# Designs tried in a protein design run: designed miniproteins, single chains, continued (4). Part 42

Each design is a single chain, and the fold is of that chain. pLDDT is the mean over its residues in the fold that is shown.

## One batch from the design tools (miniprotein)

Design m13441
Fold by ESMFold2-Fast:
Structure m13441 (fold): chain A 94 residues (1-94)
Amino acid sequence: FEDLAKGVRYFSEGKYEEAIKYFEKALEKNKDSPWFRLAFEPEIYMLLGKAYYKLGDFEKAKEYFERALDIARRLNDQELIKMVEEFLKELEKK
């Protein structure tokens, strides 16, 4: 999980472009792992959405939040659904 850990670290440091690069690398490296995808893909899409939002790319932010919402709905994760809907509502104000 080195690439995911690096992405989270860069995100916490406000280095959103570097964070995106490592999140994308984590997704690509683990694309054939159903376990990794089920466990971490929703969180990674949320972080990608937040990173793009911080960079002012609201179209990309919306795309990734919508992907996270689709997974949350499939999992019937009510807390994650609520969280994503709150971010999408904030994004619509832009």
Scores: mean pLDDT 81

Design m13442
Fold by ESMFold2-Fast:
Structure m13442 (fold): chain A 74 residues (1-74)
Amino acid sequence: SAEQLRQEAEELLARAEELIKAGDYAGAVRSVTQLREVGDQLEKLGELEASAEIYARADALLQEIVAADQAASA
């Protein structure tokens, strides 16, 4: 189950990057929310280091979305 959650996280990260490139910032934010849910599940399984890494990547991706949205609106 932890291995499956890690795979889901990588798929969500790749999806979010594609949505950012497509200009679908709302879709990208939804993918970040799902990624945080994967982090929560990893934490419940005691995979604290993996959970922390996923949260950090989710936060970085959210900053990327905000920057891309602002650049597109300028």
Scores: mean pLDDT 85

Design m13443
Fold by ESMFold2-Fast:
Structure m13443 (fold): chain A 104 residues (1-104)
Amino acid sequence: STAEELYKIVVEVVEPAVLEARKKTYNPVDFSNSVRDISIQQIQQLRDQGKITPQQYDIMVRAVDTFSDTLRKTLLEKGSMSPDSVTEALNKGEEAAYETIKKL
Protein backbone atom coordinates (compact mmCIF):
# COMPACT_ATOMS: atom_id res chain seq x y z
CA SER A 1 0.00 0.00 0.00
CA THR A 2 1.09 3.59 -0.67
CA ALA A 3 0.98 6.29 2.03
CA GLU A 4 -2.02 7.83 0.20
CA GLU A 5 -3.95 4.52 0.39
CA LEU A 6 -3.36 4.18 4.15
CA TYR A 7 -4.25 7.84 4.70
CA LYS A 8 -7.59 7.34 2.88
CA ILE A 9 -8.46 4.45 5.23
CA VAL A 10 -7.49 6.55 8.29
CA VAL A 11 -9.74 9.41 7.07
CA GLU A 12 -12.66 6.98 6.47
CA VAL A 13 -12.30 5.77 10.09
CA VAL A 14 -11.69 9.20 11.70
CA GLU A 15 -14.55 11.13 10.01
CA PRO A 16 -17.35 9.00 11.59
CA ALA A 17 -15.45 9.01 14.91
CA VAL A 18 -15.42 12.85 14.89
CA LEU A 19 -19.17 12.97 14.18
CA GLU A 20 -19.88 10.50 17.03
CA ALA A 21 -17.53 12.30 19.49
CA ARG A 22 -19.20 15.68 18.78
CA LYS A 23 -22.52 14.21 20.04
CA LYS A 24 -21.00 13.00 23.34
CA THR A 25 -18.26 15.48 24.36
CA TYR A 26 -18.08 19.19 25.23
CA ASN A 27 -14.39 19.91 25.95
CA PRO A 28 -11.13 19.49 23.96
CA VAL A 29 -9.70 16.62 26.09
CA ASP A 30 -12.85 14.44 26.10
CA PHE A 31 -13.48 15.19 22.40
CA SER A 32 -9.93 14.23 21.35
CA ASN A 33 -9.90 11.10 23.56
CA SER A 34 -13.29 9.99 22.17
CA VAL A 35 -12.12 10.49 18.55
CA ARG A 36 -8.99 8.43 19.30
CA ASP A 37 -10.83 5.61 21.11
CA ILE A 38 -13.57 5.22 18.46
CA SER A 39 -10.99 5.35 15.63
CA ILE A 40 -8.71 2.75 17.28
CA GLN A 41 -11.69 0.39 17.81
CA GLN A 42 -12.52 0.61 14.06
CA ILE A 43 -8.87 0.05 13.03
CA GLN A 44 -8.76 -2.97 15.37
CA GLN A 45 -11.88 -4.37 13.64
CA LEU A 46 -10.20 -3.91 10.23
CA ARG A 47 -7.16 -5.85 11.53
CA ASP A 48 -9.36 -8.61 13.05
CA GLN A 49 -11.21 -8.94 9.69
CA GLY A 50 -7.87 -9.29 7.84
CA LYS A 51 -8.46 -6.08 5.85
CA ILE A 52 -5.15 -4.56 7.01
CA THR A 53 -1.81 -6.14 8.02
CA PRO A 54 -0.32 -5.89 11.55
CA GLN A 55 2.24 -3.40 10.16
CA GLN A 56 -0.53 -1.25 8.61
CA TYR A 57 -2.41 -1.44 11.95
CA ASP A 58 0.68 -0.12 13.76
CA ILE A 59 1.11 2.78 11.28
CA MET A 60 -2.60 3.68 11.40
CA VAL A 61 -2.68 3.66 15.23
CA ARG A 62 0.32 6.05 15.28
CA ALA A 63 -1.44 8.29 12.71
CA VAL A 64 -4.63 8.37 14.84
CA ASP A 65 -2.56 9.16 17.99
CA THR A 66 -0.89 12.05 16.12
CA PHE A 67 -4.31 13.23 14.85
CA SER A 68 -5.91 13.19 18.33
CA ASP A 69 -2.89 14.85 19.99
CA THR A 70 -2.88 17.64 17.35
CA LEU A 71 -6.67 18.05 17.73
CA ARG A 72 -6.39 18.38 21.54
CA LYS A 73 -3.41 20.79 21.37
CA THR A 74 -5.07 23.04 18.75
CA LEU A 75 -8.41 23.25 20.60
CA LEU A 76 -6.71 23.95 23.96
CA GLU A 77 -4.59 26.72 22.35
CA LYS A 78 -7.78 28.29 20.90
CA GLY A 79 -9.71 27.85 24.17
CA SER A 80 -12.84 27.11 22.11
CA MET A 81 -14.99 24.27 20.75
CA SER A 82 -16.61 26.57 18.14
CA PRO A 83 -17.27 25.06 14.67
CA ASP A 84 -14.44 27.17 13.18
CA SER A 85 -11.98 26.09 15.91
CA VAL A 86 -12.93 22.42 15.45
CA THR A 87 -12.61 22.68 11.63
CA GLU A 88 -9.10 24.20 11.92
CA ALA A 89 -8.08 21.55 14.51
CA LEU A 90 -9.36 18.74 12.24
CA ASN A 91 -7.44 20.14 9.25
CA LYS A 92 -4.19 20.37 11.28
CA GLY A 93 -4.78 16.85 12.64
CA GLU A 94 -5.26 15.44 9.13
CA GLU A 95 -2.02 17.12 7.93
CA ALA A 96 -0.09 15.74 10.95
CA ALA A 97 -1.55 12.23 10.44
CA TYR A 98 -0.55 12.22 6.75
CA GLU A 99 3.02 13.36 7.59
CA THR A 100 3.22 10.54 10.19
CA ILE A 101 2.15 7.93 7.59
CA LYS A 102 4.65 9.25 4.97
CA LYS A 103 7.58 8.84 7.43
CA LEU A 104 6.70 5.22 8.34
Scores: mean pLDDT 88

Design m13444
Fold by ESMFold2-Fast:
Structure m13444 (fold): chain A 82 residues (1-82)
Amino acid sequence: MEEIDEILAKLQEKLPSLTPEQVAAIRETLKEIYELMKKKSIEEVFKEAQRRIRDLRARFGDERAVTALSVAITELIKKYKE
């Protein structure tokens, strides 16, 4: 998915210290959010996005990864919504 790859490329430029595991987790989450945007209301998408951000914080304990995911989700929604 070209849009996700572009978002991740820009994110890695700003946060080059992200590990491959963190990048993979962010990519998987973005794919899941993208699929939800096709099937669910924007309110359900926001709720799931917040839940995924919380799960990522609990998993990695790295605020850079959390910030990266938050920025990436915002950019994905922005590209999808106009």
Scores: mean pLDDT 78

Design m13445
Fold by ESMFold2-Fast:
Structure m13445 (fold): chain A 84 residues (1-84)
Amino acid sequence: SKDLEWDIAASMALIGLASAISHTEDEEVRRILRETADEVAAAADAKDVEGAVRALREGAERVAHDEETARLLELAARNLEEVG
């Protein structure tokens, strides 16, 4: 079902964010990723697809200087948009 696919995709996005937070040595990037994870989690709880996608894209823009992390967030946003 679409709801199950969305729940799985949102969970995977949050797992990816948690991994990125654990592996970054940049305190500013870590702070932005934690804020992004909180926003994505809140949007997922509210079943707000557009809110979750927006949070990930805004997070990617905020960490644009870290190209690999920004790309990870953009890929997560695209995946959620395609499933939602």
Scores: mean pLDDT 86

Design m13446
Fold by ESMFold2-Fast:
Formats: sequence, structure tokens, C-alpha cells
Structure m13446 (fold): chain A 57 residues (1-57)
Amino acid sequence: SSELEEAKRTFRELSDAVGDAFKANKNSSRDTQMAEMSKKGAEVSRQQKERAQQRAS
């Protein structure tokens, strides 16, 4: 339907706007995301190590 075509174009425009917003804030968002990922990675590794120690004991 014509609504589908309009929605598809609107979605592409929105996707482009979101992409541009991410680009504009890439440094801040990337730094924050990397810090979060590093923190989660450390937490997961700690939990896995703890489980391994519990299984070994």
C-alpha cells in the first residue's frame, strides 16, 4: 500500500538521522560503550572464574 512506501521512506530517513547522530557523538558514545563492554567483560570473566573455582573445590 502507499502507506507502506511512505513508512519505508520515513524509516530510511530516520535510519540516516540516527546514523548521523551516532557519528556526531561517536567519541563520547564509543568511549562510554567501550567502558561498559570492558566492565561487562571483566564481570563475566570474574563470574566464570568463580564458577570454575567452585567446581574445582
Scores: mean pLDDT 70

Design m13447
Fold by ESMFold2-Fast:
Structure m13447 (fold): chain A 86 residues (1-86)
Amino acid sequence: SDLESDDLSVRTLAALKYVKEGEAAIEPLAEILKNSKNELARRIAVLTLEAIGSEKAVEPLKEALENESLSEEVKKLIKEAIEKLS
């Protein structure tokens, strides 16, 4: 995933592209949040889902909270995104 890239420009362009795609990006971003071990990629995925602003992201975000490997920072961002999108 481009959000897992070591290149900041690649990560930034990927996030902007997902925001532009809107609801079509929800599943790819939820997949990153669920399966990526990259802390920065997970944080960017949550913030990008929030920026898209669709309530359709709420269920995938709740499912992501079942991932025991999530940091407390990522869990907090997910909970904040759920509250804003609900």
Scores: mean pLDDT 81

Design m13448
Fold by ESMFold2-Fast:
Structure m13448 (fold): chain A 89 residues (1-89)
Amino acid sequence: MGLTPEQVLDAVIEQARELAKRGDYSAAYTLLDNGVGVITHHAIAQGDLELAKEAHRRLAETAREIAKVAPPEQKKKLLEVAEDAEERA
């Protein structure tokens, strides 16, 4: 059986946090952005706006968490991503 969209979102967020812990902030950001994009597209296609909002909310929270430990340049980029996601939530 396949994973639910919520399980996919959880796995993407956990992997992004681990990449950030290893210092790979660019890979962490790319994984979050791509993963949320896929989940959001699926939610819109299914008419599940609550899942789309939840995905954007969790992306914003995760981006802000990673920004706290990121170098200044990556921190700025992560905060911009969080703000964009918060506007869509």
Scores: mean pLDDT 77

Design m13449
Fold by ESMFold2-Fast:
Structure m13449 (fold): chain A 102 residues (1-102)
Amino acid sequence: LKEEAKKLAEKLVKEAREKGLVADSFESGDHVNVAIFDPEERSLRVHSVNLKTVTKESLEEFEKKMKEDIEKAEKQKYTEEERREAEEFLERLRRVVQEGMR
């Protein structure tokens, strides 16, 4: 299940990016995180899977929620400014989470 969770996160990020969205996946401790920028709310939507407690059901729920967020974000159009802000927010989030929240 751990390898399946990591591969699912990578697949979802790829699907989001193919739809023109700003998205990334990163590991922090025992968690795999996927972040997608929502331009309407000007915020990052982050979903996490705890690799120590992951079940098949939790993984299916994670995939469903991520696909719903991707579909909602896809309906919005990024401006050049929004895309830049999204990429900056995502890089900051990734750094903070990888360093264990400081």
Scores: mean pLDDT 75

Design m13450
Fold by ESMFold2-Fast:
Structure m13450 (fold): chain A 75 residues (1-75)
Amino acid sequence: GEELTGEEVKEAQELLVELGFISSSSPSAVPSEELDDIVRAAVRGFQRLNNLEDDGVLTREVLEAMKEVVKRNKE
């Protein structure tokens, strides 16, 4: 799938902080529309643990998987 940009990147950063793949004290914990190296490493970490291809590409499938994991953790 295509890589997400803009607002969806910010949403993914917030989800990655909530899931513990980005430290809340990291500069990358401040939501931005940029996929920096720390965010890409966090995406790879999430992908690896969730049996997705660990290419670091933030696709819609990856973002939806993040949302589902966060939803389960709130139960």
Scores: mean pLDDT 75

Design m13451
Fold by ESMFold2-Fast:
Structure m13451 (fold): chain A 63 residues (1-63)
Amino acid sequence: MPKIERFEVEAIGAAVEEATTTGKLPGDILKELVIRTPETRGTSVVKRQGPDTVEYEWVVEPV
């Protein structure tokens, strides 16, 4: 399993933990996440990360 795919799961977990700590609703943080569903021949990389936002970009593996 590529570590980048695992990183997407960890980002969601971090958002939920941040919501619990700051008193924000988890849904408010999660709606600002931009996560792409992995395809079988690619991987996701973190493009930008902010306090309430994590944006991922899908990178297709070379043929």
Scores: mean pLDDT 50

Design m13452
Fold by ESMFold2-Fast:
Structure m13452 (fold): chain A 77 residues (1-77)
Amino acid sequence: MEEREEAVASSAAGVLGAGATAEAMILLRDKSREDREELAERLLEMSKKANEASKGTKEEQLKMADEVSRVIEEVEK
């Protein structure tokens, strides 16, 4: 989400240490953009699969719940 991504970028600039410059914030924003695009694509594909699974069997629904949990863990690592 946009709010969370901006908060993460701001937090990362702080973690780099005291005295993080505006340049460091800009570099973090540029680098995180590529990662954000990749994660957004994965989440979008997962959302499509979840919608398709909701029309399928109980087995497919359970499998999707497990996959969603894995994606959440990957994003939060």
Scores: mean pLDDT 54

Design m13453
Fold by ESMFold2-Fast:
Structure m13453 (fold): chain A 61 residues (1-61)
Amino acid sequence: SAMEEAERAFSDLAVEAQRKVAAGEKTPLEALRDMAERFRELGLEEQADMVEKAIKVLEKQ
């Protein structure tokens, strides 16, 4: 289902983003930007918007 696919996409992208940041391959901001772009590609606009809001908060720090 679309919900199951969205859940898998979110889980996979979140785990990969965390691993890349922990490995020093990307900053948290870079990982979040990549995640937002990927959610847009998958048609998960609500998830992309949530990530973009988090980016905006972090950029102010």
Scores: mean pLDDT 76

Design m13454
Fold by ESMFold2-Fast:
Structure m13454 (fold): chain A 69 residues (1-69)
Amino acid sequence: SLEELRKKLIEKLKEGKAVVDEMNAALTIPDPAERDAKLAAAQAKGDKIREEVNKISDEIQKLLEERKK
């Protein structure tokens, strides 16, 4: 259902926010090498979450298009 997909999207966005918070914390690190290492680790996690979010968003869009008939 649309509500189930929306709940999944919200959960993935919460996971993504946690990763973004880690990235924002890393941006305050003055040492570029340490900052880059922390950002790279967080970005790898974020990439997986973004792929999941895109898949859920596509399913929501399909359901919305079907309702226009």
Scores: mean pLDDT 81

Design m13455
Fold by ESMFold2-Fast:
Structure m13455 (fold): chain A 69 residues (1-69)
Amino acid sequence: MSREEIIEKIAEILKEKAGLSDESARALAEMVVSGSLTPEQLGQLLKKEAGLSEEEAKEIVEEIEELLK
């Protein structure tokens, strides 16, 4: 899977599960793929900025970790 394809898949997850805008979802996806943001840090950010529960953030983080393998 290409870097761009992984970014697009992560952005789709963030849009569908966290309700983020295209711009925010893509920015966070780029940071995760580049290693500037860990999946754990992303989970904390989603709880703070998107108002997600701990369980919702954990599910999103786990889906993203599967894409990064």
Scores: mean pLDDT 81

Design m13456
Fold by ESMFold2-Fast:
Structure m13456 (fold): chain A 79 residues (1-79)
Amino acid sequence: SDEELARLVELLSDADPAVRAAASRALGEMGEQAARSREAIEALLKATHDADPAVARAAEEALRRMGGPALEQAGELAA
């Protein structure tokens, strides 16, 4: 749901790296729904630069799970 998506994007800014990693994985599991959200892609792209390596890896895996269109959109947003 849009509500769940918005909450997961919010949790990517949580103080606890375990929460940020879990939110990244959950967004990846949403797949196509998350891939259609510019906010989710921007938040995950930011999370790939997280100071915690587990969070960074979870965000990278989430973008990969969301597929080529999400990675293409992330590339355009990062440019």
Scores: mean pLDDT 81

Design m13457
Fold by ESMFold2-Fast:
Parts: sequence; C-alpha cells; structure tokens
Structure m13457 (fold): chain A 60 residues (1-60)
Amino acid sequence: MDKMKEEAYRKGAEIAKTKGLDAARKQALKLGVDLLTSGMDPNEANEIMTAFLEGAREAA
C-alpha cells in the first residue's frame, strides 16, 4: 500500500472537515508544488495530490 497516498487522503479529509473544501483544494495545490520542487516525479506528485482531493471530497 502506498503510504504517501494514504496519508494524503487522510489529511485531505481532515482539512475539508475543519476548514472546508476550498481550503483543502488550496492545500492540495501547495502539496503538489512542494512535492515537485523536492524532486518527485510529476506523475507520482499528481497521484498524491489526487488522493488528497479525493479524501477532501468524500469528507465534505
């Protein structure tokens, strides 16, 4: 199981519940940028960001 995707999903849900879906979307974009600047593959970064957004969507 991909630990980073699972963690992102959980965090997305937490942010959406506490701060709303718009805040979760902004945090997902920041996460994606941070992952890309750290040298992560764009496809992997996109999958992690997508997991974050899916968690947020299900929690909202």
Scores: mean pLDDT 80

Design m13458
Fold by ESMFold2-Fast:
Structure m13458 (fold): chain A 123 residues (1-123)
Amino acid sequence: SANNLPLPIKQELYLLAKVYEISGDIYELMGKPELAKEAYLQALDIYDLLGIDPYKPPAELLAPPDYAEIDKNLNLADTYLKAKDYEGAKERLEKAKEIAEKLGLPELSGALEENLQLLSELV
């Protein structure tokens, strides 16, 4: 149950779920619907575990300014992907990764690096 998870773990999982949604969006743009579905299901599983609405997350998940800045950059990356501005999406994912690395979040920074590698196939 999410109720037993420490707040820092909930914060990391929330951002990781958003990164998996972006992976799904990139896979859709690549014409890989099965991989997109798997990525979206990973994000959904995390949101269900946390018991949250991904479009209205609890304020405590984004309380540290660096976590809010990662979230902002992920939202902008999604906006750029929908506009097919892959360079704009790349810049935002790179900024999110730099903050994740600074915070010592290897799973989040690793998932962001995977998204950057996938995005390079669309350029």
Scores: mean pLDDT 87

Design m13459
Fold by ESMFold2-Fast:
Structure m13459 (fold): chain A 99 residues (1-99)
Amino acid sequence: VDDELVRASRERDRLAKEIEASDNKEAQEGLRYVREWLAERAREEVRRILERHPDDLDAASRELTRELLRLSREAVRVLRVIKETGSVEDAKREVEKLL
């Protein structure tokens, strides 16, 4: 696993825990939308990449690492907006920009 992916994933998890601990119900709702978006996009990327590299797991692994890093960085950006604004509507707007 790439060090950058590990770092981005840890930052994402840290922000998620901070939002969960905040007792801000609107921020927690925004976190739920980001988690649902990330899970759906990760599944789509995994399927797409495996279909392109059915017999080359090394190539699939490299492309998956790059795409998961991109998705994790995008999730971190949206989570920072949620933490700063506490707004579900701002979270939805930021997720819509990623679709």
Scores: mean pLDDT 78

Design m13460
Fold by ESMFold2-Fast:
Structure m13460 (fold): chain A 83 residues (1-83)
Amino acid sequence: IEEEAEELVERARRLAERLVEAGILSEEEAEGLVRAAEAAKRAAIEAAKKGDYEKARELLERARKELEEIEELAATDPSALAP
């Protein structure tokens, strides 16, 4: 869980960097993306500490799907990410 959560945050950071370099996101928007991944990491770790590994897994899976949607939008319709 912790390792998966850390990998998720790292993935978000790399995506954020690429989107800023491409001019799709501002640095502020990119930081928001990373903060969302960090929040999911914290929530998943807290759920795991309470013994709720199913919830921890669901939180991480939801965050992964959100990152995948952002990656897809950036490739197909970047205007959907930033008006």
Scores: mean pLDDT 74

Design m13461
Fold by ESMFold2-Fast:
Structure m13461 (fold): chain A 80 residues (1-80)
Amino acid sequence: MPSAEELEEMRRRTEAESDELIARAQAGEVSVEELDLAIAYLRQLIAQLRREYPDNPAARALVAALERRIARLEALRAEL
């Protein structure tokens, strides 16, 4: 089972990867397909965390962070 430390590392990695994708999208270097795949991946991760760790506060914090990242990626997707 993932520890709170593993969930926090997953949050940091996902945040860094999504920040890089956002920066590339703002530079016009990302396709609509690449954004759609990133959003789908994050949605699957949220569903897994909610299913496996519904009462884990670190998992809830990660879900909230992922939901904010999806909203930003969807906003960028709408601009393409």
Scores: mean pLDDT 79

Design m13462
Fold by ESMFold2-Fast:
Structure m13462 (fold): chain A 60 residues (1-60)
Amino acid sequence: ALAAIREALIASDFARLQALLAELGHTFSVEHVRTADGVAYGRLSATKEALDLIHEAAEL
């Protein structure tokens, strides 16, 4: 599970990351934000447990 989460993080595949975390019982979402000058970015929103798991996967 952690290796798959790490791969999703490296690929910036947030849909897959959300699905993997949901299978483990964790809540995760990404907000898409766009500024008036055309700059777009994503903001992460998740439970502490999901964030801890993401951090653990990043350390693999």
Scores: mean pLDDT 66

Design m13463
Fold by ESMFold2-Fast:
Structure m13463 (fold): chain A 89 residues (1-89)
Amino acid sequence: MLEEITELLEEAAKLAEKEYGAEPPDPKEAAEQIIETAIKAVKEFGIEETEKRLEEIKKADEKESDNPELVELGKKILDLALEYAKKEA
């Protein structure tokens, strides 16, 4: 799970670097932070509320995105983080 999210973040980082020329943060550190945030959300708000909040984030990304490929990668990352949080919480 952590490895899968890290790989998706590495792909997102390559796309962002190619388009924006910015050097991204460490993908593994970002993956760990995303997982920890998802676990905390499930523990505090429950699975249903956490899923609802992630759906709203995905919709906001679709509405405001300049890059559809980055939006798709973000959705996959959030889905994997939620699946991991469901097992750990």
Scores: mean pLDDT 75

Design m13464
Fold by ESMFold2-Fast:
Structure m13464 (fold): chain A 83 residues (1-83)
Amino acid sequence: SVDEEVEKLIEEAKKLLDEAIASPNGLTLYDKALEVLRKAAKLAREKGSGETFDKVGEAYDELNKAKETIEARRKAEEQARLA
């Protein structure tokens, strides 16, 4: 079903976010996770259930937290390379 497809996309995005947090160049993986979540959100909005849309919202909250961690690391590494 569409709901199952959205749930699989959410799982894929969460795996990419875990990898992004662990990676020194996590922004590339973050961008991939964001694209996957945007696809999930579009499917959930157009054809999915409200419950599935709520799960997409939860995944976006995790994505926002991951972004802050990745951005902080990127800035620290950028400064280290210029030193």
Scores: mean pLDDT 80

Design m13465
Fold by ESMFold2-Fast:
Structure m13465 (fold): chain A 60 residues (1-60)
Amino acid sequence: SLAEKAAALEAEAEAQIPEVTESILKRRPHMPREEAEAFARNLLTLVRNGEILVLERQAA
């Protein structure tokens, strides 16, 4: 179901937060880690929402 796919994408995004955070800090080494982590969470949420919308559109 779409809900199961959404939950799986959310779990994968949570697992990717450390990697994305380190990538952000590599570009902005003076940024506080907490700020970079929050940005990573928001970015991954936006990406996963986009993937869900694409799946819904293809199902329609």
Scores: mean pLDDT 73

Design m13466
Fold by ESMFold2-Fast:
Structure m13466 (fold): chain A 80 residues (1-80)
Amino acid sequence: MEKEKKEIEERLKRTAERLSDDPEEQRYIYEVGLKAAEEAIEAGASKVTTLITAELEIMVKDQEIRESEEVRREVREKYA
């Protein structure tokens, strides 16, 4: 489980880095993905289900950042 968690964290970090060039946006979507992954693991989800769930949450948040000035402001304020 701990080794699998590190693999999940590394994959989510790479996805965040690919989706955004802004370090604050990368950190925000990465943290969203980590939270989704942790919740899936606690619910007893498989590694594959955990990765799919976390990747979907990251993609949704990236889309919200691109489409909403309010979400972009929230990201800036969180890490200011």
Scores: mean pLDDT 79

Design m13467
Fold by ESMFold2-Fast:
Structure m13467 (fold): chain A 67 residues (1-67)
Amino acid sequence: SAVDHLRAAIEALRAGDVETALAHLGEASRLAPSPEALQHIKAAAHYALLDDPERAIAHLERAIEIV
């Protein structure tokens, strides 16, 4: 499910594994049920690439709330 991929991405970001996090965000994007959820997932990918895991995780927590 989208939620399972979002949770896995958060755990990967907490572990410093940006590559694994981005793979899960790609799958979550494909499964995203709404444009709002998709925008939060895209923002999380952006912040993950900027080495800002705290902001990335905040966006993913919001995506989980609305998925």
Scores: mean pLDDT 86

Design m13468
Fold by ESMFold2-Fast:
Structure m13468 (fold): chain A 102 residues (1-102)
Amino acid sequence: MEAKEEAIKKIEELAKKYNIPEEKVKKYIETIEKLYEKYPDTEEFKELLEKLLTQLEFSLALEAGDGEEAERYLERLIRILSEELGQPEEVVRKRVEEELAE
């Protein structure tokens, strides 16, 4: 499937799971559409999309109080950031936890 279409479907599934208002869902879809316009059908689009979706899934799980899902998305986000920054997962985890404690 096309990465953009899969991402939109995932946003719609998250909206249904967490009862997200339509206005918020529209903004998330618009963000994905803008990203696709800048990086159409590129590997960079797929990488940025995965990072964006992981951040969104983490935020929504936290807002919903779904601790198990929030931990799952946090682990994935830490791996993405570890690879991007070239730092060990343990170092990235500590930084993310400190930022979230704000």
Scores: mean pLDDT 73

Design m13469
Fold by ESMFold2-Fast:
Structure m13469 (fold): chain A 100 residues (1-100)
Amino acid sequence: SESDERLQLDKAVVKPNPELQELLEKSGLKKETYTMNEVTLAIFRMALEKGLIIGDINNPDTWQIDVSNTPLGKLFGVDRIDLTDSKGFHELLLKNATIV
């Protein structure tokens, strides 16, 4: 199922590229490899800390991260990250990390 596929991707161990690694280290993470879930949670924490989450506060399905003019947006080549699009987000991460 789609949920099973998501669970497998969340547990995948990845090695970030140097640019993503620098962003993770600025977030307090200092490891050689991470799970996809650890990287995802670090990015969401950064977005919360910087006030980058947009959408209806009462409807999480509308939530997006505004990464325009941020280092993360430059790294991913996007202006918005849809918090409900797990597959699209995993594809953005895998452009900047390799499964090990």
Scores: mean pLDDT 79

Design m13470
Fold by ESMFold2-Fast:
Structure m13470 (fold): chain A 67 residues (1-67)
Amino acid sequence: SLRDFLAALGAAFKAAGTDTLSRAQLEAVLAAHPAPEAVRDALLQAVRQGGGVVSRAQLLGALHEAL
């Protein structure tokens, strides 16, 4: 569910100890906790635009645009 995905995303940032996630880290979260297609596409696009990493602020912006 979207709730489970958002909880897992928060846990991934906490585990990373930074305000950034790599594409591989984001794809691992998406594989374990599928999100709606629009959310998934927006987040993967944000990582692509960030050169393979994405900040928490960039992810929140992408989520806002997708919701």
Scores: mean pLDDT 79

Design m13471
Fold by ESMFold2-Fast:
Structure m13471 (fold): chain A 64 residues (1-64)
Amino acid sequence: SPLDELVAETKARLDELVARGASLQELVGVINETRDRLESLGASQDEIDLAINELVTHTSQRLA
């Protein structure tokens, strides 16, 4: 689905940013941009919350 594709693309982008030593501020910015893009695609609030939680968890695991 377009939502799953966006989440997968965002995970890859976050992985690249973490590997380059991006700031927490930049990582949060990408996650917020993705929230706006999910809303633009017509995602429900539950779908947005699930996707954002997945991205936050993924990024946190990469930073640990």
Scores: mean pLDDT 86

Design m13472
Fold by ESMFold2-Fast:
Structure m13472 (fold): chain A 100 residues (1-100)
Amino acid sequence: SMAARRARREELERRMAEIVREAIREGVPLRELAERMARLAEEAGEPELAEEIREELERVVRVTLERREEVLEQIERYREEKPEAAEEAERWLEMVLKTL
């Protein structure tokens, strides 16, 4: 059923979003977040998604490090007008750095 497939996808997406929020709040290494998400995908019967998540981790780490100065400048620009977004971005960068 297309409806049942959509319902399972929506539930998976909601659970993924919760894992992301909790991991960012805890400041865990990005690798730990990726493993939590990949595990959820595997448990939901989507092993291909789990593989994509693990592969994306390597790309995100590489790109973020290559653009580290740009990311830091953007965080500083956001501190005054969007402090919550700046704090979120700082936590994300810290998670990337902890993955090394």
Scores: mean pLDDT 81

Design m13473
Fold by ESMFold2-Fast:
Structure m13473 (fold): chain A 80 residues (1-80)
Amino acid sequence: SDALERLRRLAAEAEATGRWELIREAAALLLRESALQLGLDEATAEELAAEVRAARTLEELQAVEERFLALTQAAAEALA
């Protein structure tokens, strides 16, 4: 969640400066790449990216992070 934690901090700053839409798009792209690198399928990666793009609050972004962490934990357990 380090990447999403950094993005949440940037999102708070971007919201204060009116750049929320740009940080949301950056977060969607980063999360998609991270999901693919961790072995999630393309459909799941696209769903996560779409959820980030739909997020209007930091709470909604946190919900996407929680889902991402649950999916990556399941993938790690499957590889163990």
Scores: mean pLDDT 75

Design m13474
Fold by ESMFold2-Fast:
Formats: sequence, C-alpha cells, structure tokens
Structure m13474 (fold): chain A 108 residues (1-108)
Amino acid sequence: SMLAEARALGEELVEAVRAGDRERAVALVERVTRLAIEADRRGDDEAFRASLEGLDRAADIAARQGDRDMLEAVLRGLLRLVREVRRRESLLRAIGLVLRAIGLLLDL
C-alpha cells in the first residue's frame, strides 16, 4: 500500500531529523517526495497527504532544533512537489506547506 509506505517513510524521516542525521534525512526527503509525486499521478490522495504530513513534521522538528540546513533540505523537497504535481488539490497543499516552511526558515 502506498499509504503504508508513505507513513513508514515519514516516521523514518522524522527520526533522522531528530537525530541530526543529515545524510539519511536528505535521502528520505527525496524518497518521500518521489512517493508523493507517484501518489499524485495515481490519484492516491491519502498517500499524498500522508507524505506531506511526514515532510511537515520534519520541517517543524528541524525548525525547533534550529537546524537551517535540514529545514532547507525539506523545503527543496516541497519545491520539487510544486514543480511536479499535476492535480490542483495536490498543488495547493504543496504550496501551503512551502509557505509554512519558508515562514519557519525566516524565523530561524
């Protein structure tokens, strides 16, 4: 299930960010982002939302830890979503999360 994979990758990403494991976190941001793009293409809105929830949690944790580089890595993943998603609802959700991540970055 794409939803189960999205949730599992999101939890792995959150743990990598909490641990300050930038190499693992960057790789997981790429994996979550690719899964979100596939979910959008397949019309799997639940898996898409779960992928965004993982990225959102990662951004919040990076911001709380003052880790600008990590927050920028998450933002790069979100910007790729904005470029590659096809559905209007997916695009609007991705834009909302980009704006939130930029706000967090500016407050660091």
Scores: mean pLDDT 91

Design m13475
Fold by ESMFold2-Fast:
Structure m13475 (fold): chain A 85 residues (1-85)
Amino acid sequence: GMLLGAANRAGVSLENIAEVSKDEEARKIAEEGAKKTYEYLEKNDGRKALEAAKEAFEKIAEVSKNEAVRQGAEDGVKELEEVLK
């Protein structure tokens, strides 16, 4: 469904942030967030997967020193807020 698709896309986005981020703190948050998102997806809990991804994006937006990574995380939060309505 739409929730599972959005959560999978968010997980992939978090993996990409983990790969490109030079900031160790942002990388760790992205890796942990992707893992939690996929764990909920394996349980077919799309809403919890989206909530886990959103929490990770919010934390990345607060801690990352890289403008592009912060912008991507902020965009991720906005996209997931629309899906969670």
Scores: mean pLDDT 85

